# Designs tried in a protein design run: designed miniproteins, single chains, continued (5). Part 73

Each design is a single chain, and the fold is of that chain. pLDDT is the mean over its residues in the fold that is shown.

## One batch from the design tools (miniprotein)

Design m18701
Fold by ESMFold2-Fast:
Structure m18701 (fold): chain A 58 residues (1-58)
Amino acid sequence: MSDEELLDDIAKEAGISKETAKELLEDLAKDLGVSLKTVLEQLSKFSVAEAAGLLKAM
């Protein structure tokens, strides 16, 4: 799935596991009152490096 590919790419760029990246993004989605799918859709508008940078800032 496209979401799995994006998540794996962001996790690798951030130097974290795919599972850790998913957990951080699920927590962010919950805090924002949206789905994980919505968060990934918004992150897809950024480069992988920019998305990874945002995730590392969490």
Scores: mean pLDDT 78

Design m18702
Fold by ESMFold2-Fast:
Order: sequence, then structure tokens, then C-alpha cells
Structure m18702 (fold): chain A 75 residues (1-75)
Amino acid sequence: MKKEIEELKEEIEEAMRRIVEASRAGASEDELNELSLPLIKAVGKLVETLKSREELDAFAAELQAMAERIRRELE
């Protein structure tokens, strides 16, 4: 279970990095939409895997921190 959650979090981070990088490179809306599909699927699967509100809240905080970190690293 924890290993699957860890793998999904890695997929989410990778997908977020690709989206931010592509956006900065001037990718089209269609390209960004295509890149967002793996992210949406991975987040959906992870949310289905989480069992409690506390786990969901912790994950939401991790996603926000991850997005901010990626944005900062790519500046």
C-alpha cells in the first residue's frame, strides 16, 4: 500500500514538472491538456487509495508544497 502511494506521488510530481516546463516553453493549450491527463488519472487513483480524511488533507498539503517547489525550481 505505502509503496503504491509513493509510486503514485512520484508519477504526480513528474507529470507536474512536465506541465510546468511545457507551459514555460510556450506549449499550446492542447499540448498542456494532453500532459494534464496522466496527472488527473494519478491524482484520482491516489485519492481512491486513501482511506481517511486525515490522509486526504495531508496529501492535499503535499500537492500544494510539491507544486510550489516545482514552480520555484523552474524559475
Scores: mean pLDDT 77

Design m18703
Fold by ESMFold2-Fast:
Structure m18703 (fold): chain A 100 residues (1-100)
Amino acid sequence: AMTPEELIAEAEKRLAENPDDVEAHLLLGRAYLMLKKYDEAIKHFEKAIELDPDNAEAWIGLGYAYLLKGDREKAREYFEKALKIDPNNEFAKLLLERVK
């Protein structure tokens, strides 16, 4: 429902208060995916994982960015990592089936 510009604005506001805000990096990753700026999206999902390595959403976002870049092998690895953290994540299961 939010535009990529709205996601970026919210994330920038959060980062001004706390540069290590995990949710802000997830918002930026999602915004850059919508803008088809996959390398920028990857950077922000990697930062979210650096801050919180057990964040399944960050691993899903990283995998999806690589899938959209055509790197199915990396996408598969990251979706498998997300499912190890959250075994009941139906979105990660669906994405993993698509890279099989």
Scores: mean pLDDT 90

Design m18704
Fold by ESMFold2-Fast:
Structure m18704 (fold): chain A 81 residues (1-81)
Amino acid sequence: DEEIEKLKKRIEEEPDAVDYYRLGALYFEKKDYKEAIEYYKKALELDPDYYQAYAGLGKVYEAMGDYEKAKEYYEKAKELL
């Protein structure tokens, strides 16, 4: 959609952890879990302390039924809070 395209264009010009996180969240809402994971990970590549991206990964893995992975990411988010 328009918001995703706008974020992708902005990232192409100036990469930003917040924009990657927002893309991850939008893909998660669309249930595009693979894309959500990739963008949350890109946010963490730019800002390793971005606890919301770890929480986002936890939510994605939980939605996919991977509770072990979800727990790991939630614990990481809590450590950074």
Scores: mean pLDDT 86

Design m18705
Fold by ESMFold2-Fast:
Structure m18705 (fold): chain A 68 residues (1-68)
Amino acid sequence: SLAEAYYNLGLVYLGLGRYEEALKAFQKALQLEPASQSARHGLQLAKEVFRQLGREDLAQEVEQLLAK
């Protein structure tokens, strides 16, 4: 699905260190399929990566998305 494509794009951006683009891709996947467990799992992974990197700003954005 298109949501799966955005989820996979988010994983690619994470691997490339392009964290803000990764977050936008995961946001788009979740917007397309709000009940997507894959998109939510990707956001959980991104949150942990952002915290490990000291990017608390991005980690907070992910927490807000997961709370919806």
Scores: mean pLDDT 80

Design m18706
Fold by ESMFold2-Fast:
Structure m18706 (fold): chain A 89 residues (1-89)
Amino acid sequence: MEKAKELIDKARSLLEQGKYEEAVKYFEEAIRLDPNNAEAYYLLGEAYYKLGQEDKAISYFNKAIELDPDSPYAKKAKERLEKIRAENR
């Protein structure tokens, strides 16, 4: 959907600016409009990770993998989860 893509593009821009809380709101709206968008779940995981909400980040990375395990976003989510596990202790 065009609206979901616009929200993802806006949220990605906010994420790059360090506006993580605002980025979360736009990604959550994008997921509400397009609940099968693996990119939105991956980026929402990144935003929560930047906010220090690691449990939420892990949950959203796992959702991105579940939705499309062969997508580039599932690969990125797996790489992020491995780094989180390595850095956590």
Scores: mean pLDDT 84

Design m18707
Fold by ESMFold2-Fast:
Structure m18707 (fold): chain A 89 residues (1-89)
Amino acid sequence: AEPQQITELKNEIKDKHLTGEDLYNKLLAERKDPKDVFGYELYQLLTRGGLPVGEIAEVKGGAVSPDKLKAAEEEAVKLLNDIAKEVQA
């Protein structure tokens, strides 16, 4: 994980008051693998929260069923919302 990328993300969350949904959309738009953006700590939080981060990244490939996509999206938004609240505090 690049310290600068993590610092930039945290500053963006603070300055723009990003929600978990905003962060989820950022993950899908910028990276195929979320760990490349957030680094080890946030990748661990997403993975240990039960999220199949690989399946979330593969959504753009159309390999995931709508039901699986919906469940993964809801879980990701919840976890990222908690992270956003911690960073904003």
Scores: mean pLDDT 58

Design m18708
Fold by ESMFold2-Fast:
Structure m18708 (fold): chain A 65 residues (1-65)
Amino acid sequence: AKKYHELGKKLAAQGKYEEAEKYYKKAIELDPNYAEAWFNLAQLLAKMGKHGEAAKYGGKAAELS
């Protein structure tokens, strides 16, 4: 889970948002309680203009923290 989360962060830093989203989702799939991955996915989705999805993932991250 942490490895995919790290890959997602690196891709997001490179502006590869769609690839970053894919790896954040893989991190969550392996560890659904990984609050930081939910938060980073929510922030990424907001940057992509997907505000509704960002709110859902951000809410889940807050629930897990």
Scores: mean pLDDT 80

Design m18709
Fold by ESMFold2-Fast:
Structure m18709 (fold): chain A 68 residues (1-68)
Amino acid sequence: GAADQLDEALAILSSDPDLTVSKSGDATVVASGSVSPQKQIAIALALMGDFPDLVVSLSGDTIVVSLK
């Protein structure tokens, strides 16, 4: 389900040493770090492709992943 996809996305983002990742409540994961805009976009596209029940948005240097 969507919650299982969110936990998997959290695990993937947390494995990247360039990212600081936190879970906000039960529905949102926030990842931030000193990554290039190209890498940030690539991460977001990969997450959107792998996790169809999640919404991925970019805000400055932050990747926000939430339940639909």
Scores: mean pLDDT 81

Design m18710
Fold by ESMFold2-Fast:
Structure m18710 (fold): chain A 61 residues (1-61)
Amino acid sequence: SAEAEALRERGDALFAAGDYAGAVRAYSRAIELYLEAGDYESAREVAARLGEALRRLRAQE
């Protein structure tokens, strides 16, 4: 879906800017929408990016 794609792109931009909390939020929403659409491959790819964003967020502690 276009909304899921836009949220993934927003997550990528936030991740690149070092806003890992924002990236986590955007990626989580993108995954939810991809799963609702039955797009498991895109959900899996975004889930990998979410995992990296969560790892970076924990490192900021």
Scores: mean pLDDT 87

Design m18711
Fold by ESMFold2-Fast:
Structure m18711 (fold): chain A 55 residues (1-55)
Amino acid sequence: GPADEALKERMIAGGIQLAKDLGLAAALQLVRRELEEAGFSEAEIDEVLARVRAA
């Protein structure tokens, strides 16, 4: 829904910033853990992580 889409966009932006600060590998692990705790599916997590990697 719209709230989940908004959260995904925030996680992408946050993941991009974390990658600048901590490096891409650490950023992807932190974003994955937050999305898993929020109850997102593996497909949704992979989509968000792909967008962080593409930036």
Scores: mean pLDDT 84

Design m18712
Fold by ESMFold2-Fast:
Structure m18712 (fold): chain A 67 residues (1-67)
Amino acid sequence: SIEEIKKELMEKFGLSEEAATFVVNSVLNPLTNNVDYIVHYLTTEYGFSEEKAREAFNFAREKIEKL
């Protein structure tokens, strides 16, 4: 479920609920489902490293694709 993916993002990557919600919503919307956009926002707004941001994006994308 979407809620389980958000919870896993928070637990595994240390995302806040707001950041996890941003990632999930951005991946679900074709207009914002872009790795460079999501990674840039996570690094600039939430202070994550590029590596951690890319890992969080890839995790969310793969989990959502299986729904």
Scores: mean pLDDT 84

Design m18713
Fold by ESMFold2-Fast:
Structure m18713 (fold): chain A 86 residues (1-86)
Amino acid sequence: MTVIIEAEGLTDQQKQLLLSTAEGLKKGGAEVEVEEEGDRIRITIKNANTGQMMAALGAAVDVELAGHIVETKVEGDTVTFTVKPA
């Protein structure tokens, strides 16, 4: 499956959490694309397995605990986690 995290309104700590998750997945052999723009991050994980999807969900939930909202959208084989300020 393809897993996408789209996050905005991020603090430096939240940004580093998402970047660290992406780097860990990439070093583990995942096909990871990261686009960073100010307080916004988009992470795309191509050909993700269930473990990689769970790691992405965990990172999105950690950002939600800091006052963001996480919305999940499933379209075919693509799962998108949208993280935005509450």
Scores: mean pLDDT 78

Design m18715
Fold by ESMFold2-Fast:
Structure m18715 (fold): chain A 75 residues (1-75)
Amino acid sequence: LSEETVKKAKELVKKAMEAAAKGDYVTALQLLSEAARIAGEAGREAAKAALQGMKDGKPVEEIEKEVIEILEKAK
C-alpha cells in the first residue's frame, strides 16, 4: 500500500469511530466500507477489527489504535 492510501484509510477509520461514538452507525459503516475499498486487504482487516471491537464494547480510542496498527503494518 502507498503511504497516501494508508493515511486516507486511517482518516476514514477515525471518522467512522467518531460517528459510532455519537450513535451514527450508518455513517460509521459507510466510512469503514470506504476504507476497506481503498486499502484493499489491509483495509478490510482494519474494518473487521473495528466492527469486532464495537461488538465487544471496546473503547473507541482502543479500537482506533488497533486499526491504525493494522494499516501501518501494511506499508
Scores: mean pLDDT 77

Design m18716
Fold by ESMFold2-Fast:
Order: structure tokens, then C-alpha cells, then sequence
Structure m18716 (fold): chain A 80 residues (1-80)
């Protein structure tokens, strides 16, 4: 469903921006540029980009050992 993918994109975008702002890594102006860039991408590409960005940021926050969902419903733990 396109509506479900749109909701997921908005949730991920919000989480990525909030995390970057909490880290002092971006300004409000840069957050607006990120929103516009993400909105310019195809929906599925935007979601994949945001999921990768969020995972990378959470690793940097010291949450480096996380259960990552797999296609078979099993969790895998990765450290970068």
C-alpha cells in the first residue's frame, strides 16, 4: 500500500532528523534540505535510504549491537 509506505517514510524521516538534531550534527536549515531531498526520491528508495541512515546513526550512538530484522523474521546482530 502506497499510504503505508508514505507513513513509514514520514516516521523514518522524523526519527533520522530528530536523532541528527539531538547529536548537534545538523542545523534546522539542513534538516529542511534533507526533507526536500527525501521527498524528491521514489518512495521505496527514500525508505531504504532513511532505514540505512537511521541504522548508521544508532550505531554511532553506542547502540552498535542491534537486532536487525531479516526477511525470515529472525534477528541478526551487527557491529560496525
Amino acid sequence: DEEELERRREELLKEVIELLESMGEITPEEAELLREYVKSLPLEVAIAFLEGSLWSLKVQQGEGLKAVPTEDGKSEVYRV
Scores: mean pLDDT 71

Design m18717
Fold by ESMFold2-Fast:
Structure m18717 (fold): chain A 98 residues (1-98)
Amino acid sequence: SKIEEYIKKIKEYLKQMLNAKTVAEIQAVRKKIMEIIDKFSKENTAEQFNEFYYKMSEEMGKALEEAKKRPPDIRKQVENAIGNIASYAQILLNLKQS
């Protein structure tokens, strides 16, 4: 499904974020994930975006658990980036429900 393809791409970028060594690399991956979310939101219905949002949230939760195994500085940057992604996705979810 289209949702499965987009979730697979997000999982690949989350893995890149977890392996990033610099703040710049983490921010670059964050931007790419946000672009994917924006594109999916524009091309799909509110119901499809809702399903995508929950599947994405599950993958982000798994990434946060993996981040706990990383050095504190990298962990904080990954947590902040995922938090920014989650906030952006929630804004889009709310806009589509209006």
Scores: mean pLDDT 87

Design m18718
Fold by ESMFold2-Fast:
Structure m18718 (fold): chain A 61 residues (1-61)
Amino acid sequence: GPARAGLAAAGAAALVAEGRLDEALEVIQSVSTPEAARRALELIAAGRYEEAGRVVIEGAV
């Protein structure tokens, strides 16, 4: 659900800040579609955290 997706997005952002991109992708993929997860990771890498959070929530499974 949205709350779980939001927590996953926050956790993934922390992992990206640490350079742990593969782990960040796995966290996002656990709560969203592969397409949404990939897009969110690209946005996080670009520093666009608000947009990344929305993508994860909209792609939540």
Scores: mean pLDDT 74

Design m18719
Fold by ESMFold2-Fast:
Structure m18719 (fold): chain A 60 residues (1-60)
Amino acid sequence: MKLRIIGKGKLNLEESEGDVEITAEEFDSMSEEERIEFYKKYLGLNEEAARKAVETILKK
């Protein structure tokens, strides 16, 4: 699945571009749980992998 971020939101999505647009404002307002669901849907990660990815980003 393709994902495009509009604005300054950053995700490591080299395999995913184009089909879904998300604003930096929406991305910044997402809770940890919402970001886990986002990664599950767009990166095809299982719950454990998505949770680890979100934790890594939140600590930056």
Scores: mean pLDDT 59

Design m18720
Fold by ESMFold2-Fast:
Structure m18720 (fold): chain A 90 residues (1-90)
Amino acid sequence: MEVFIENLKLVADSVIEKLKRMTPEEAVELVEQFAKAVKTYIDRQVEDPEKREEIKKLLDEAVERARHMTPEEIVDLVKETAEKIIEILK
């Protein structure tokens, strides 16, 4: 579990750094890719179905919000989403 949380933080930091160099369209695509990757990880790593559904819902909401945001706003969205996922996993 600790290794998964640490990897999630590293991936989120990588996404945030990439967002600083992207157009709004590229930023939304990156968030969609991030959400898909995290969903794949939780399906394999998280055995609790309730926690999996909560995380998937957060990711779906994040993708929808990102479509109406600037890249700068998406940075904060990625940080908040990653922190909420970490709290669910604890």
Scores: mean pLDDT 80

Design m18721
Fold by ESMFold2-Fast:
Structure m18721 (fold): chain A 60 residues (1-60)
Amino acid sequence: MLTPRERRVLALLAQGLSQREIARRLGISPATVSRHTRRILEKLGAKDKKEAFAKAGELA
């Protein structure tokens, strides 16, 4: 299951925000956003962001 932070990062990525924009919005570094993105992909079993968005949409 995604953590609340990971879920928020995924939602912002799905809205088309860049890692830099998300980092600014959440008050974290772009490297931290990248780490959250990787964890999201691993937890969802997705190879890339597009697959992660599709899997999240399928579950909703």
Scores: mean pLDDT 77

Design m18722
Fold by ESMFold2-Fast:
Structure m18722 (fold): chain A 77 residues (1-77)
Amino acid sequence: SAAEEATKYTNLGNEYANQKKYEEAIKAYEKALEIDPNHRSAMNQLIQLLKELSKKDPKYKPKLDEALKKREEVEAA
C-alpha cells in the first residue's frame, strides 16, 4: 500500500538522520510525502529535521516554511 511504502521511506529517513546524513534524510522524507502526502510521521520528522538544520544554515528556511504551510493545510482539511 501507499501508506506502507511511505512508512518505509520515513524509516529510511530516520536511519539517515541518525547517521547525520541529513540531505539523504530530507530526500527520504520527501519521497514518503510524494507517495502519501498525508503521512503525519514523515511530515513531522521532516519539519523537526529542517528546524534543526535551519538554525545552522539559512538555506533550509524556505523548505521549512513550505513544509509548515503544507502541514497547516492538511490539519485545516
Scores: mean pLDDT 87

Design m18723
Fold by ESMFold2-Fast:
Structure m18723 (fold): chain A 65 residues (1-65)
Amino acid sequence: LTAEQILAIMQEVKRETGVTLTTDQIEEAAKLYQEGHSAREIAEKLGISEKTARAIVRALKKLGL
């Protein structure tokens, strides 16, 4: 992920959920998504809500990832 992509994901997730994520959380979520993990599994691994994980996955898909 580029810094610009991380920032775009962070801003979109905060807009949709009100949750502020760290760069490390976004990078780990992207890695888990690329490894084929579901939004639910990403939520469990990162200790975030499934709603927040789904917002991250939607943002990643919008970026063509």
Scores: mean pLDDT 86

Design m18724
Fold by ESMFold2-Fast:
Structure m18724 (fold): chain A 101 residues (1-101)
Amino acid sequence: STLVLTEKDAQSLLDTARNQADELIESLKFFANNPKADPKAREIAKYALERIEKEAKTREEKAILALAGIRSMANLLDKEKFEEEVKLEFERLEKAKELLK
């Protein structure tokens, strides 16, 4: 990404990670269980939920995995691209924490 993370962007990401994990997970559940949703979007939503259940230990980890899942759904990405989005979102979160020290 060539975009510089601003303090406002950093604050928005931290607020999302700290306060929106449950809402993001509910959005993924909605798409995973909606027979009218795009099949590829449903597949990635289910995969993201499985990764959250098996691997997420903190609310921030749950939020970042859920956010990456929603973005991957919106762009109809595959599981490999979802893993790339997860990595990028965790890198953005760490950068946001450093910027707002």
Scores: mean pLDDT 80

Design m18725
Fold by ESMFold2-Fast:
Structure m18725 (fold): chain A 68 residues (1-68)
Amino acid sequence: SLIDQYRAEVDAIVEDLRAGKISVEEAEARLREILDALRAALGDSPEAQAFERYALETLSAAKAEVEA
């Protein structure tokens, strides 16, 4: 599904951030693009809202780890 594909992309962004391959700023920019694309495809649906929450929480945890 589209959500499963974007979930894999979010996981890859977070892994790249943890590995030091990208900056926090780049990770945030890439995540914003994914969320914008998801909203364009699915609108303001419960599925889009749940994914946005997952993506933001996952990135927030990774940022806290690399900024500590």
Scores: mean pLDDT 83

Design m18726
Fold by ESMFold2-Fast:
Structure m18726 (fold): chain A 79 residues (1-79)
Amino acid sequence: SLEEQKKIAELVAYTVLGVGYDLMGRREEAAEWYLKAAEIAKEIGDYETALNFYRRAADLLGDEERGEKLIKEIEEKSK
């Protein structure tokens, strides 16, 4: 559907932005876009991609506790 195509396009765009900010050393902005990409990946059922983005965002933010909670949520949904 057009809605599904839009979500896939948003996932790609948010991933490109996250990677771009990450390469620039802009950790907080990179984390924001990775989290947005993770939410879209979760919505389309790509839990592996969502999990990877949550882990990277947690690392960038230095928030291990938040990262562990997000990782657990996605792992439970991917099983």
Scores: mean pLDDT 79

Design m18727
Fold by ESMFold2-Fast:
Structure m18727 (fold): chain A 95 residues (1-95)
Amino acid sequence: MELLKEAIEDLKKASQALREGNVDEAIKYLERALDKLVEAMKKASFEEQVDLAVLAIGAATLLNLLKQGRITPEEGAEMAEFLAKKVEELRKKLE
């Protein structure tokens, strides 16, 4: 559960950095969030791994779009907030 809390916090920080126009800082927070989601998958049940894999793919997709300059920082911030909400929903389900 701690890994998911850390991933949520890093996704929220990525969103805030994007709203401030700091794309490089947001990329660092997204890479940290992705690493935490992947680590959580290694410790998860098979059913939980499916949900975590979807969230990890979402984070990786956002990271790639930002690195390629294919989305605006505002769109990226909205995607990061959406991912944070989905990770929090999953975390509450696993209580």
Scores: mean pLDDT 86

Design m18728
Fold by ESMFold2-Fast:
Structure m18728 (fold): chain A 72 residues (1-72)
Amino acid sequence: MTEEEWKELDELNRELATLARQVGPEAAADILAEKYEKENKPELAEHARRMGKVIANGRALVAELRGEPLPP
């Protein structure tokens, strides 16, 4: 992974986190994916969609597993 690729991923993750707080992770991922597709960056668009699903699935899994939350 190059420094430029890392910077692009960092910017994507930052925008995804900001948008996810406003519109939810799946909608945020779709917005960013569309943006990157228009910029001819399909790899970043795919990454945005995957990260959105991971965040959404993570939240759903945590909610399902937290029947009786125990701190460490």
Scores: mean pLDDT 71

Design m18729
Fold by ESMFold2-Fast:
Structure m18729 (fold): chain A 56 residues (1-56)
Amino acid sequence: MTLREQLERATADLGFSEEEREALIDRLVAAGVPLPLAVGLMRREQAEFGGVLPAP
């Protein structure tokens, strides 16, 4: 399983949109961030944003 797949599974319960989740995962994978730190960063992003997709 790739880091991308592990991050997707670990963050499946977070309130990100598919586009937001993919963009964050792409950035973290490209930066070589370890899985536990990457998950923590995504959770922090959700907390700051509220995990709610803004109105289109």
Scores: mean pLDDT 71

Design m18730
Fold by ESMFold2-Fast:
Structure m18730 (fold): chain A 55 residues (1-55)
Amino acid sequence: SQEEAIKNALEQAAKLEKEGRPELAKKLRDLAEESRKNNWSAEEIERRGVALASR
């Protein structure tokens, strides 16, 4: 669901920050916040998160 997708994005952001990638972590947190405001589906959140992480 949307809440699980947001939770997963935030968990990945925390891991990226610990691994020395704070800029990507920030982008994932921003994605999670925007997902809440725009009511994006879990699929949309995951799709956008994958696109960010693939850079």
Scores: mean pLDDT 79

Design m18731
Fold by ESMFold2-Fast:
Structure m18731 (fold): chain A 70 residues (1-70)
Amino acid sequence: SKIEEYKKEIEEDPRNAEAYYKLGEELEKQGKLDEAVEAYEKALELDPRNMRAMSALARLVIPRAVDRVL
């Protein structure tokens, strides 16, 4: 699976922000939203200028923040 491929890329290079972003996107496609958020957060930690990861994180976290307050 693509998730296993991206996890292997991360094992080979734990500093690969792009692999974390791709992992997050595949996890999101499978409905694993909490795991996707963690992967996108890691991508931003490694590359703070990753606008795609930032946008994905904003899209997923903002609705969940509202639900947590209520």
Scores: mean pLDDT 77

Design m18732
Fold by ESMFold2-Fast:
Structure m18732 (fold): chain A 84 residues (1-84)
Amino acid sequence: GPIDEAGLHEALGRMALWVGDYETAVRAFTAALALDPENVVALTLLGEALAALGRLDEAAAYYERALALDPTNEEARANLERVR
């Protein structure tokens, strides 16, 4: 099948979130977004990793980008309200 490098970085990020390695999650989701900037899931999960690190202003910016692409994304909206 075709190589999905963005999906591989997203999978790594999700695994890093699961084990609480937020620094690795930030790097992995950033790499996924470099390949697919409109990946709403990666934007939301990058925000969650940044929020877990206390980087709340950066987390808010990624949730706002996710909502700009998908205004119906309740997870991104709820997470944005938590970091305000």
Scores: mean pLDDT 86

Design m18733
Fold by ESMFold2-Fast:
Structure m18733 (fold): chain A 80 residues (1-80)
Amino acid sequence: MTKEELRKKAEEYEELGRRYEAEGRYVEAAEAYAAAALLYKAAGEEEKARELYRRAAELLARSLPPEEQEAVLAAAEAYL
C-alpha cells in the first residue's frame, strides 16, 4: 500500500474508534484506535500513532482489573 492509502485507511479506523467510543464499546474502540495507530506509524505519522496508541491503551485499561491496567499502559508506551 502507498503512504496515501495507509493514511486514508488509518483515518477510517480512527473514525470507527470514535464511533465505538461514543457507543460505550470501549474494547472495540481500543482495537480500532490501535489499528489506526499502526497504519499511521506505517505511513510515517509517528506523533498521530503515539496519540492513538495511548488512547487505545487508556480505553482498554478501563475494561481491566486495576492490577492489569499498569501493564497495559506500560506495554502501549513501549510500542509508541
Scores: mean pLDDT 78

Design m18735
Fold by ESMFold2-Fast:
Structure m18735 (fold): chain A 58 residues (1-58)
Amino acid sequence: SEAEALLARMRAWAAAHPRDYRAYRLVEVEGLSYAEAARRLGVSPATVRRGVRAVEAA
């Protein structure tokens, strides 16, 4: 199914890029700001923004 294919793709990407995927989930799914996501992950807001963009480009 389409949903199953999308989930498989997301899981594979998340396994290869766990920090970037985690940044994406905190911002886009959980609704945190870049600053709040950065604080939770222990990185800069710029790093969070780059991670979100990496997921969006995948």
Scores: mean pLDDT 79

Design m18736
Fold by ESMFold2-Fast:
Structure m18736 (fold): chain A 99 residues (1-99)
Amino acid sequence: NPEMVKELEKIREEALRLDDYLVSNPDLSDEELQKIIEEAKKLLDQLMAIIKQIDSERADQIQKKIDEVDKQSNLSLRDQAGALIATVLNLTDYLLEHL
């Protein structure tokens, strides 16, 4: 599915941009970290919509895992941002390899 591959590539590219920004800026404020978290969550939502079209059962399993991690919200804002970006990158890499 060429359109789905292009959409996954866009999501991956944006996630890499967020990762580079986070790593390049060690002194980001809580407000700036919160904006990165919001952007990463938008990418994750877009990615989950794509996964649901491919395999709705797998999408449900992944969503349950995400919900479990959210319940463990004792991470710093920087660690939350990094974890969300890593989740998006790992899922997009997996899907691109298997499409």
Scores: mean pLDDT 83

Design m18737
Fold by ESMFold2-Fast:
Structure m18737 (fold): chain A 88 residues (1-88)
Amino acid sequence: LEEAKKLLEEGEEYLKKGKYEEALKLYDEAEELAKKSEAPEEEKEKLLRRAVEGKAKVLEKQGKKEEAKKLLLDYEIDLALERMKKAI
């Protein structure tokens, strides 16, 4: 899952440079790679959280605070639903 980590690092660099569109695209690619990875669930979860938080931060810097809140909420809901599936 080294490629997903690399994309997250690049996304963070573009975010710092104010290249929000490019940062968002890199975070999106990192999220997709993490989902498709054969890595352990714990490692996938950490990468997915980092990608989603990065996307939310881009949206906040663009003044889209409501979209950022929705993205984070949707992620937390998905995480809770996956947890419930395993808890029986």
Scores: mean pLDDT 77

